# Designed miniproteins, single chains, continued (2), part 105

Each design is a single chain, and the fold is of that chain. pLDDT is the mean over its residues in the fold that is shown.

## One batch from the design tools (miniprotein)

Design m7870
Fold by ESMFold2-Fast:
Formats: C-alpha cells, structure tokens, sequence
Structure m7870 (fold): chain A 55 residues (1-55)
C-alpha cells in the first residue's frame, strides 16, 4: 500500500480536527523542503510507529 493510501486510511479513522492537525504537520514539513509525497510517507510511518511503541 502506498504512503498516500496509508495516510488517508489513518486519517479516515480520526476526527476532522485530528485530520486538520495532521495536514498542518504535513504543510510544515513541505515548507521545510520535504516533497509532499515524502512528507505523507513520514507522517504515516510516524503514526504507525507511535501506535506500535505505545503498547
């Protein structure tokens, strides 16, 4: 599954407010010089890692 698909699925399980926060994070990464798709990959991976580490 592509990074975009993973991120979209993760966001779809979250509230609209949480989705807005994630989009803001993506925008910050893009402004820092990260291409959008790479930023989406990083955010999706981060969210998945945090869930795994939480346990």
Amino acid sequence: MSAEERLEELLATMSPEEQAAARRLLESMIDAGTPRERAEEAVARLLEQERAERA
Scores: mean pLDDT 74

Design m7871
Fold by ESMFold2-Fast:
Structure m7871 (fold): chain A 73 residues (1-73)
Amino acid sequence: DAAAARVRSLRTPGHRERIREQLRKEAEANPELGWTDEDIERAVEVALRNTPGGYIGALELAGRDTSAVRAAA
């Protein structure tokens, strides 16, 4: 299962924490976004599903404020 293998490689204990830390810092740097802890956890989940390592940086640099994560249900 290629998807499960990718998720596992990204779910090292340090990697999940690094993603969460990165998103918390992004929320602190951009208070206008109004990020809550729940928004951060949803963004972590989205990143883990769709991200080979470097994609979070690309997502942030693309000027996507992850409003789609906030709107997603």
Scores: mean pLDDT 57

Design m7872
Fold by ESMFold2-Fast:
Structure m7872 (fold): chain A 62 residues (1-62)
Amino acid sequence: SELRREALINALMGIGKLSREEAEEAIRLGKEGRREEAIELLKKGGLSEESAERAVELAQSL
């Protein structure tokens, strides 16, 4: 869902230092099954390991 995707982008941007482009890249990596890369990008943006893993699960459900 596009609305769910936009909500996740906005949430990731609100958590700290993630730009819109970085949030979109993390979602893309998650949807492609590139979990480790998505988690590392999210952690660089200030998410904990657990929050990054949940964000990837949400991205995969889009």
Scores: mean pLDDT 81

Design m7873
Fold by ESMFold2-Fast:
Structure m7873 (fold): chain A 96 residues (1-96)
Amino acid sequence: MEEEIEKLRKEAEELRERAREYAEKGKQILDDANAYYQATLDEAEKKGLSEEEREKARGDAQIYLSLAQFEADKLNAKAEAALAKAERLEAEAERL
């Protein structure tokens, strides 16, 4: 019984750590994509591109940002699933 409680608590702690790692990675991907988006806009302005060329550069950068958002959303879903499992294991350990 004590060994089962300890095992459940340890697994919950490992899942909470994994959830933090997923959330941090998702944030980093979005931060990097936003930085790339801003750099793309700044570069287009500095090059003196036409309005049509700037619009195309914005569109291309927006597609990249959207793909990064999709990857971040997947990581956030994994973080939420890991946290939900950790909470269930902690509740089970408290009932033993």
Scores: mean pLDDT 86

Design m7874
Fold by ESMFold2-Fast:
Structure m7874 (fold): chain A 57 residues (1-57)
Amino acid sequence: MEEKIKEIAKLAKEDIDKAQLLALELVEEYRKTLSKEEAEEFIKKLAKALEEAVKEA
């Protein structure tokens, strides 16, 4: 999980649009696959990582 967030954060620094698309796909997939609590934690961490990347871009 954290690995996926780190990969998206790295991608966001290089290509924010592609990172956002990948993030949306993973969020949808994880909401269906993971527990509600794990999915919420993932979404919060992902949103924070993307928000930081946007501030840098």
Scores: mean pLDDT 75

Design m7876
Fold by ESMFold2-Fast:
Structure m7876 (fold): chain A 67 residues (1-67)
Amino acid sequence: SLEEKLEEMKKLIEKGDYKGAFIVAARLLQETRSREAAEKVLELFEKYGVPKEMLDALRRLADEILA
């Protein structure tokens, strides 16, 4: 579920595994192609302080997938 994937990403971010969190996010966005999922993922990454470069890369990926 989306909620389970968001929790997985949160745990990875809390461990400092930003690359792992990004991979989970990218896969979720590719599989769902959901604007709601993209919005919630971006909010999670911003809220938990993922580095700006990673957040920018994720936003770009989301825009590309949802275009």
Scores: mean pLDDT 85

Design m7877
Fold by ESMFold2-Fast:
Structure m7877 (fold): chain A 59 residues (1-59)
Amino acid sequence: MSPMEMAVKAAEALLRSGFSEEEAKRYTRAALADMGRELSDEELEEAVRRARERVEREA
C-alpha cells in the first residue's frame, strides 16, 4: 500500500470521528511517522482533501 493510500485511510477515519481537517492532517502525519513514512505538507493536504471527498460522498 502506498504512503498516500495509507494517509487517505488515516485521514478518512479521523474526519469520520469528528476531527477537523487541520487535526486530521496533524494526526495523519504522526501516524505515518510511526511507520517510518514521510509525506510533504502538500501531499498531506492532498490526502486530507481526498479523505474529505470520500466522507462527503458517503454522507
Scores: mean pLDDT 81

Design m7878
Fold by ESMFold2-Fast:
Structure m7878 (fold): chain A 59 residues (1-59)
Amino acid sequence: LEEEALALLREGREAYEAGDYATAARLYQKASELFFQIDPNSPIGLIARAESERLAALA
């Protein structure tokens, strides 16, 4: 789960750097869900969810 969540964060960052905000938002949302499965109070999960919401508004 942690390796999958970290891979999704990396892919999300790559999409963001490419200007694909819709893909970045989806990838960050998936990453946040996996981090919350590991730790319901995950700080990195909260950050990923916030970034997903911000990027979805730009898409």
Scores: mean pLDDT 81

Design m7879
Fold by ESMFold2-Fast:
Structure m7879 (fold): chain A 72 residues (1-72)
Amino acid sequence: DALREAIRRAAEELEPGLIALAEKWGVDTDKVREAIRRATEDAIAQGLSPRQMQLLMYSAVMDLILEHRKAA
């Protein structure tokens, strides 16, 4: 319970910054939110720490930005 709450709070803390970064690069905001949701679910399923979850979120969003830039 406490771990899930910590993970959710860490996701809420990081999400606005990642959305803003993706929007700056013209990435679809819905794709960003989906990537964040999957990273959060994966972290909870694997029992990862809030910090590890934030790294997964960051990695997933950066992959979307890089993919978008290759298509441009």
Scores: mean pLDDT 79

Design m7880
Fold by ESMFold2-Fast:
Structure m7880 (fold): chain A 63 residues (1-63)
Amino acid sequence: MEALIKKGEEAEKKGDEAFAKGDYLAAAKYYKEAVDAYTEALGPEHPRVGAAGKKLAEAQRKA
């Protein structure tokens, strides 16, 4: 569980960095990895999954 949360945090950070650079395709890929990891660790209803999911949707909309 802790390893999955850390994996999600690392992916989310990489997504944030890509998004800041305007690389929305890379950001969407990393945010999806974060959503998948958080969902597995915490369940789909967790606020952390929702937050990462919103970032994913934004990156996908801009790509």
Scores: mean pLDDT 83

Design m7881
Fold by ESMFold2-Fast:
Structure m7881 (fold): chain A 67 residues (1-67)
Amino acid sequence: MIEEVKKRIEEVAEEGKAEGLSADEVEGRLFDVIRDAVAANPDASQAEIFEMANYAMELYDKIEAEK
């Protein structure tokens, strides 16, 4: 699960950057991926959710820094 979600986070970040979306718009899409993953996996621990959120924020920070 986590590795599949991380891969999807990377794909969404790359797609958003290629489309010329703002960092805020990309952030919204990244959190939608996490929400969908949590909804599909209701047994996910808080630690797993935190790991996915931290990974998404790390990619967001990288995109923001490339402005």
Scores: mean pLDDT 76

Design m7882
Fold by ESMFold2-Fast:
Structure m7882 (fold): chain A 64 residues (1-64)
Amino acid sequence: SSVEKYLNKQVEDAKKEYEANPSPETAKKLADAYRKLGNYYRILGKDEEAEKWFKKAEEVAKKA
């Protein structure tokens, strides 16, 4: 799916930004990207996959 590829690219880009400059702002951007991907999988009924991304978002949000 082009949407899935786009959302994965957003996560990749946000992760690189966070790794290059760890800050509350870059952590929030990464958490937001993870949540968008999680929501995408939830809408598709892939609840197990969605939960993995939501967990990653929660872990990063704690660093913001």
Scores: mean pLDDT 87

Design m7883
Fold by ESMFold2-Fast:
Structure m7883 (fold): chain A 67 residues (1-67)
Amino acid sequence: MRVVTTERLTVTLTEPDGRVYRAEAVSVVEEVDGEVTRTVGEADLPPVDAASVGTVTVEETREEVAL
């Protein structure tokens, strides 16, 4: 039996001046006969300096499908 859980992560970065940047990352967890494999994608952020980031918010949506 194969169980696939897809997690969609939305990263919201807010700078001190109120400018907001959004990036998405996807994490896929696949379980086959008790063996778990996790694949995590990278978030594509605009060319900002990490030192200029004010606030980071992570939102997760989980979807589990059993075949």
Scores: mean pLDDT 63

Design m7884
Fold by ESMFold2-Fast:
Structure m7884 (fold): chain A 79 residues (1-79)
Amino acid sequence: EEVLKKLIERAEKQIDYLKKRADEIGASEEVRNLIKQAEEYVKKAKEALENGDVETARSYLQKAAELINKAEELLRKEE
C-alpha cells in the first residue's frame, strides 16, 4: 500500500530528527528509550509490509506513532 510506504518514510524522518534533537539537548533516558522503541516498531512495520501483511504493518506503525508522539511531548518539556 503506497500510503503505508509514505507513512513509514515520514516516521523514519521523525525518528532521525528526534535522535538528533535528543543528542543536542542531552535528553533523558526515558526519551531515548521511547525513540528506540519507535524505531523498532517502524522496522517491524517495514518487514510486515515487505511480506504483504498490510494489517500488521498498520498496527506496528500505529504503535510507532504513539511512541513518537510521546517522545516529542517529553522532549519539548525537557527543552
Scores: mean pLDDT 84

Design m7885
Fold by ESMFold2-Fast:
Structure m7885 (fold): chain A 68 residues (1-68)
Amino acid sequence: SAAELRAFLEAFAAEHPEAVLEQVGPNTFRLTLPGKPLALTGLALRLMGDFPDAEVTIEGDTLTVTLK
């Protein structure tokens, strides 16, 4: 659910104080994490495992995730 996804992303952002988390749609979230591409890749892999119906895209320092 969007609420479960938000809680997951908020927990991740709490471990990365430089992270910027935004809800850009009812089921779409954007996380910006400057200079940490491996941390974003790790987050994307976790999201694909825990939210298999999610679409995950990484562009530079920004990860966008949308629930279908």
Scores: mean pLDDT 82

Design m7886
Fold by ESMFold2-Fast:
Structure m7886 (fold): chain A 72 residues (1-72)
Amino acid sequence: AAAADEEAKRHLIKGVNAFLEGNYEEAVKHFERAAELATSPGLRRVAYQLMAEAYRKLGDTEKAEEWEKKAA
């Protein structure tokens, strides 16, 4: 479990870096991978929240709302 959460955190960092660079499509891919790997509910929730923000930046409001609901 710890190893999977460590890899999830690495993907969150890569996703945040891509997001800050304005590469929202790359950010989405990293946040999606983080959510898949995360075994911690808190870490998975953070990935969902970041996914929603990245989709909003891409103009995909429908997907943003889906990920916001999963993060709640």
Scores: mean pLDDT 85

Design m7887
Fold by ESMFold2-Fast:
Structure m7887 (fold): chain A 65 residues (1-65)
Amino acid sequence: RKRALVVVSKDEEKAEEIAAKVRERYPDDEITVYRAETLEEARELAERLRKEEGLRVEVIDADLL
């Protein structure tokens, strides 16, 4: 059960808090966390991860929460 999470945030601490909540939601899943500063960067990264690794990718924009 492998998942990728891309968090959009300029604040590293805020990104870590969101990642912790997602890990709590999926305790049995191996979640690889990536950080992006912009939504555009996050979408490009998510597309690459889905295309090349076939991963389930969730994008969370911390600035919209």
Scores: mean pLDDT 76

Design m7888
Fold by ESMFold2-Fast:
Structure m7888 (fold): chain A 61 residues (1-61)
Amino acid sequence: SAELIMEARKAYVANDQERFNELWKKLSPVEQENILVELMTEAKVSRDQINKKLEEFRKKG
């Protein structure tokens, strides 16, 4: 949901690793992909690195 995405972003900005991890687990794979791409794009991370991280998260369920 949009609320979970917003809360996860707030936790990330606040450097609240525990809260971010809890919210991350509640997100669907599509929502996780959207957040990861957004955060990595802001950090100017390459597309290949983004794809590699997405595969890691998908394999974990």
Scores: mean pLDDT 72

Design m7889
Fold by ESMFold2-Fast:
Structure m7889 (fold): chain A 58 residues (1-58)
Amino acid sequence: SAQDLAELLGLPAVPAGAPAALAEAIMKRVLDEAIQNRLSVEEARRRFLELLAREAGL
């Protein structure tokens, strides 16, 4: 579902091997931040990748 959600929102695909639950939690967090801070799609995309890399050890 995290990959399906990423496609729906125009975000980059979840990297192979990342835990789906972790990716989904990070995506929800980025969406909340994007709404509150009025982030662009590109800013949300960058934020998602940075958090995923940091928390998944990628």
Scores: mean pLDDT 67

Design m7890
Fold by ESMFold2-Fast:
Order: sequence, then C-alpha cells, then structure tokens
Structure m7890 (fold): chain A 92 residues (1-92)
Amino acid sequence: MATKTVEAVVPATVEEAMRAFSYALRKIAKEAIDQAESLEAVATPISDDEVRLKVTVTAPTSEQADKIAQAVRKALEETRKLLEEGKVPPPP
C-alpha cells in the first residue's frame, strides 16, 4: 500500500471549507474516491479567515495513490474557487 498527502490553504471557516471540499470531491473526484482504500481529510484553522485542508490518500500501489492524489488536488482547487466566488453549497 502507498500513502500520499495533499494540502491547500483556503479562505474559509472550517465548516465552509469542509462543506465546499465535500461538494467538490463528489463532483470532480467521485471515481478517485471509489478507487482509494482510505481518504482522510483534516481541516485546521490557521487564521480567522483561512483553513488548511490536509488530505491523506491510501491506495494499493504508489501509481494509484499518485493518480488519486492528483484528482484530490483538482478538488481542492475547485474548493478554493467555490469559496472565492461565494458559491459554497448550503447545508442539506
């Protein structure tokens, strides 16, 4: 098994960051999530308006872990875009 970590800083509260990330992850990286053995996301506040999202991906091979981590990185980019545009999805 192989493990990869991806991090991004986003302009949001912990709740907004996790909500936007969950939405982006389902929209962009659903297939990658289905292929991961585990995916752990941790949100840590670094200031009143900024959160660090740290995502750890585990997969059977290093190549698969890298591919899934790349998809997660794209989801983090979409997360930042949603937060910057004020398009955070409402709670269910």
Scores: mean pLDDT 79

Design m7891
Fold by ESMFold2-Fast:
Structure m7891 (fold): chain A 80 residues (1-80)
Amino acid sequence: MREEALELLIRAGEALEAGDYEEALRLAREAYELAAAVDPTSPLVVRALLGIALARRGLGDEEEARRLFEEAKRIAAAGA
């Protein structure tokens, strides 16, 4: 489970580097669902939200990206 979420996040990062924001969004969302089902405050959930935010920003969804960055910050503070 955690290994699957991490692998999806690695692939999402590769998609972001390639400029494939739709693929990055899909992979980061899948990682988010897997990580959140186990522990909604885990570092993997934070990383997945950051991946979704970066993909959204790449697609021009700057307002959604900003919201997701703030959500990731909130969860990171709560999970520390």
Scores: mean pLDDT 84

Design m7892
Fold by ESMFold2-Fast:
Structure m7892 (fold): chain A 68 residues (1-68)
Amino acid sequence: SKLERAKEIVTRVLEAAGGAIPRLTEENVRRLSELTGLPEEHVRLALEALHQTRGDVEAAAELLAPRL
């Protein structure tokens, strides 16, 4: 499902960032895209969702899923 894929994306981005939500910058998006193998656009959306939900993976996945 889109929700399961969103949760995978959010979790992978957060883990690649060392468990702390990085600043939403083009440099961080590119670096995390390279580390995770995810498209830059998916990384950007995941970071936006993580910032909006203060690192709540489940809530961030629910925000991301409709945008995939």
Scores: mean pLDDT 87

Design m7893
Fold by ESMFold2-Fast:
Structure m7893 (fold): chain A 60 residues (1-60)
Amino acid sequence: SHMEEQEEVRRWIALTLEAIGLALEKMLETGDKSYLDEVNKRIQAAKSVEELEKLVEELR
């Protein structure tokens, strides 16, 4: 349904922003830009919300 699709899109956006935020924080703390590059690649490759949830968990 449109409501379920909207909820999934909102969840996808929220997880993407959280992953980018965590990668930027890690990059600022360590000076290692590879965190942002790796996170961007994984976001682009993600096929499900669950893959983004795993990415966020790994970055915490």
Scores: mean pLDDT 82

Design m7894
Fold by ESMFold2-Fast:
Structure m7894 (fold): chain A 63 residues (1-63)
Amino acid sequence: MEKAKELIRKGDEAEKKGDYETAARYYNQAAIEYLKHGDIDTANKYRERAKEYWKKYQEKKKK
């Protein structure tokens, strides 16, 4: 799951920059990688995180 860890790292870097759209996309891609490897619990964790940051992006864009 090296690819999933790299995607998480890129999401964390985007979050630190306030780039919530990029963070959401990387966390969602990481969730998909975990799902492909049968780690459903971790996939759900990152899918929820992606959803949270996508919501922050939408809120920021409207303001």
Scores: mean pLDDT 81

Design m7895
Fold by ESMFold2-Fast:
Structure m7895 (fold): chain A 66 residues (1-66)
Amino acid sequence: AEDLANKAVIYASKALSYARDGKVDEAKRYLEKAEEFLKQAQAAGANPSLLEHARKLIDEAKKLIE
């Protein structure tokens, strides 16, 4: 569970970094992976604080590329 949540955070952080650099295609690819890991982590009962952290990073990245 925590491994999936940590992967969601890592991929979301990468997506945010790419979004800040204006690399929209890369940001979208990493967001897709981050959202899949987040979904799997939620289903596996991962730590709510890690899930919230990943969710905030995903939301910030999406706002930059939308």
Scores: mean pLDDT 82

Design m7897
Fold by ESMFold2-Fast:
Structure m7897 (fold): chain A 96 residues (1-96)
Amino acid sequence: VDEADVYLALGEMALAIGNYDAAIKMFEKAIELETDLEDRARAYLLLGQAYLNKGEYDKAIEYFRKAIELARQSGNEELLRMAEKVLDEAEKKKQA
């Protein structure tokens, strides 16, 4: 387990308890430390999810698009589909 994984875990815990600002800070730190494309894509997905839960739809969409780009570069089809699904959800919530 590297330092980036610790920040991801802390961010996921913060997200689970509804502390979206703490989650955002932890995920941003994880992204700063992470060099693997798949793990960076996952971190951007979680960052987007935190912004989505905070009601900041434009930020969520931005980060979900970044996750899609990284997932595509990594060749991980499952991660790409997951990113596309949450992007669609964020776009629909922005329109509502």
Scores: mean pLDDT 85

Design m7898
Fold by ESMFold2-Fast:
Structure m7898 (fold): chain A 84 residues (1-84)
Amino acid sequence: SVDSQILNISSLSGLAAWQNDDSSLQQAVSQARQLGASDSTVQQIVDIVNDAISQMQGKSDDDKNQIVINMQNQVYGILSDSVS
């Protein structure tokens, strides 16, 4: 389902932020484009992930986890609104 695909993209975005992993981010971007996300939506996802990575600097693991959860919810919401 589309929802399952959006959840997978959100999960990949979280992995990208948590590990600072460009490969996971590129995979999330590729899957979002395949789902029909616009260039502007893809750029929003990239910006959200990079903002989360920046916010995680110097934080505790508990705070980092909360930042990642919040970021994943933002990615899910944007894709759900844009490709549904």
Scores: mean pLDDT 86

Design m7899
Fold by ESMFold2-Fast:
Structure m7899 (fold): chain A 56 residues (1-56)
Amino acid sequence: SIVALSQKYGIDISTLSKLVNELLEEKGIKTDLEKAQWLREHPEEFEERVKEYLES
């Protein structure tokens, strides 16, 4: 998912990881596995965050 978004929007994977971490920090998600699960369950919400980042 994150790799596909990196290719789709031309954003570094490390930048996307930072966006994921910022988004998930308020949700109390702590492990990389839980982060991956969240991205599977909420792909649209993360993609909207990526779009907001690009628009700013």
Scores: mean pLDDT 76

Design m7900
Fold by ESMFold2-Fast:
Structure m7900 (fold): chain A 79 residues (1-79)
Amino acid sequence: SEEIEAEIAEYKQLLEEAKAAGDKEKQAKVLAYLGRLYFATNQKDEAVKYLQEALDIYKELGNLEEAENVEKFLAYIKN
């Protein structure tokens, strides 16, 4: 999908901006969304990679509800 490809490019730029700003919470949110977009385009390896990075940050921040949501989605993709 042209729309999803454009959205992936946009969110990759937002990820770099969040990294430059040191905004860990925004990094995790953007990474989780990128993981969902990659899954929607059947790019499972990329989806798992981005979701795992988001999960690691959410756990680091103590955002347990967001971490649980990402863990559930990772379990769905991997199994």
Scores: mean pLDDT 89

Design m7901
Fold by ESMFold2-Fast:
Structure m7901 (fold): chain A 64 residues (1-64)
Amino acid sequence: DYEYVTVPEGYAYGGKPIKKGEKITEDSPLVKALPELRDKLIGKTVAEDYDRLVPGDKIKIKKE
C-alpha cells in the first residue's frame, strides 16, 4: 500500500536527491526542509525518486 503526503505552502526541497526505496530518518535532508511533515515522513520509505519538491507536490511513501 502507498500513502501521499502533500508539501505545504512555504516549504520546498531541492537539495540532496532522494531515491526510491530510501528510508526517511530524523537526519534526512527532506525532514529538515519539511519540518511540518516530520511525524508523517520519519520511518517511512519513499516510493519514487525526488530531487525537487514545491508546495502542492505529493510525496509517495510506502505503507506496510
Scores: mean pLDDT 79

Design m7902
Fold by ESMFold2-Fast:
Structure m7902 (fold): chain A 93 residues (1-93)
Amino acid sequence: SAREEGERLFEEGKRLLEEAKRLYEEGQASTDPAEALRLYREAARKAEEAARKFAEASQLWKDDEEKVKEAGELGKEAIALANLARHRAAQLE
């Protein structure tokens, strides 16, 4: 069902966002610029995937205002992290 598919996408999005946050923090902690660059690029990619999953979940849940709002907020957080990680990666080029 659309509700079950939305829930699976939402949970996948949360896992991807958590992984992106971890990769971003590892990039900040790295003393090797080449490693930091790779970590920021991976963080941006995972955050972008998370944002897409939240957007898809939101579309499937369109009649559930609270779920749409929660997916929207996490999606914005994921987009912000992707932009920040891309900016950090660009600083190392």
Scores: mean pLDDT 90

Design m7903
Fold by ESMFold2-Fast:
Structure m7903 (fold): chain A 61 residues (1-61)
Amino acid sequence: SDFDEWLARWEPGVSPELVDRVREVAEEIFRAEEAGDEETVRRLAEEFGRLMGEVAREIAA
């Protein structure tokens, strides 16, 4: 998937646990969007943003 290709760009510089968590949250967002659950999408998008902040921090270190 396009998302897996995007994740592969960070994987060499990011902890495996963080990569797995990002993947899990992204999959949950896709599922919630298909279900029309706007509240869950909003909550998960905030979590995704926080995880991306951690990814950026690890890459910058």
Scores: mean pLDDT 77

Design m7905
Fold by ESMFold2-Fast:
Structure m7905 (fold): chain A 66 residues (1-66)
Amino acid sequence: GPAGEAARRGALEAARRGDGTGAAVAAWEISKHGDKEGAETGYRAAVEAGGSAAAVAVARQSWLKA
């Protein structure tokens, strides 16, 4: 839905800016909508943006719980 699409855009935009924490937050928001594929995208974005171990762990847990 619109909220999930906004969260996906947020993850990609955060990754483009090198914001691993922002990408992780977006993965968590996407996971609330049950969108496991979108949450995985946010997790990968957090890793690629060079996010901290803590941010990457949060994004990974969000993907696994979606």
Scores: mean pLDDT 75

Design m7906
Fold by ESMFold2-Fast:
Structure m7906 (fold): chain A 57 residues (1-57)
Amino acid sequence: DKAEEAKKKLIKGQNALQAGDNETAVKYFEEAEKLAREAGNEELAKVAQQLRDQAES
């Protein structure tokens, strides 16, 4: 299930942020956004986009 895969990528991204690895976090959040959109879950895609933007700031 792509929505479940997206959620797993969000968790990995959050773990990368906690470790101070912003580059890896951005990658996981981008993957999560793509998977969420493929699943048709726009709310989840927006969450992933917001987290990516935060990791890039």
Scores: mean pLDDT 84

Design m7907
Fold by ESMFold2-Fast:
Structure m7907 (fold): chain A 71 residues (1-71)
Amino acid sequence: KEKAIKLVEEAIEAVKQGDLQKALDYARAASFYARDNPEAVEYINKAIKAIEQGDLQSAIEYLKKALEALK
């Protein structure tokens, strides 16, 4: 649980810094560690697609929703 939260936080920071490859790596790792939480995984996967499309605002919004689901 704590590992997934940390990885989502690092993905948000990477998106804010414009390091999209690092953001994707952290988000994919977060999806693996959040696998027992389907709601969090759904938001993380939406964030991954947003990052791949260069939609950084939507990516951050979805990652924040993943954090709420992991609480």
Scores: mean pLDDT 85

Design m7908
Fold by ESMFold2-Fast:
Structure m7908 (fold): chain A 71 residues (1-71)
Amino acid sequence: LAEAHYNLGLALKALGRLDEAAAAYRRAIELKPDFEEAHLELGRLLAVTGRFDEAAEEGRTLKQLFPNASD
């Protein structure tokens, strides 16, 4: 179920529906808070859309939840 929302987000991003893609990634994270890939894709999307403060928050969340994931 979380994976379905993540895949929906990827599809919406490919279509250029960036706000809807962000909502789908957030829904995936609500269902699975430790969903590393959803946090990564949300952070990238927020950075691309100029929402740098929110992208930085996702980066901090990733570092806290997955301290060994960045290598």
Scores: mean pLDDT 78

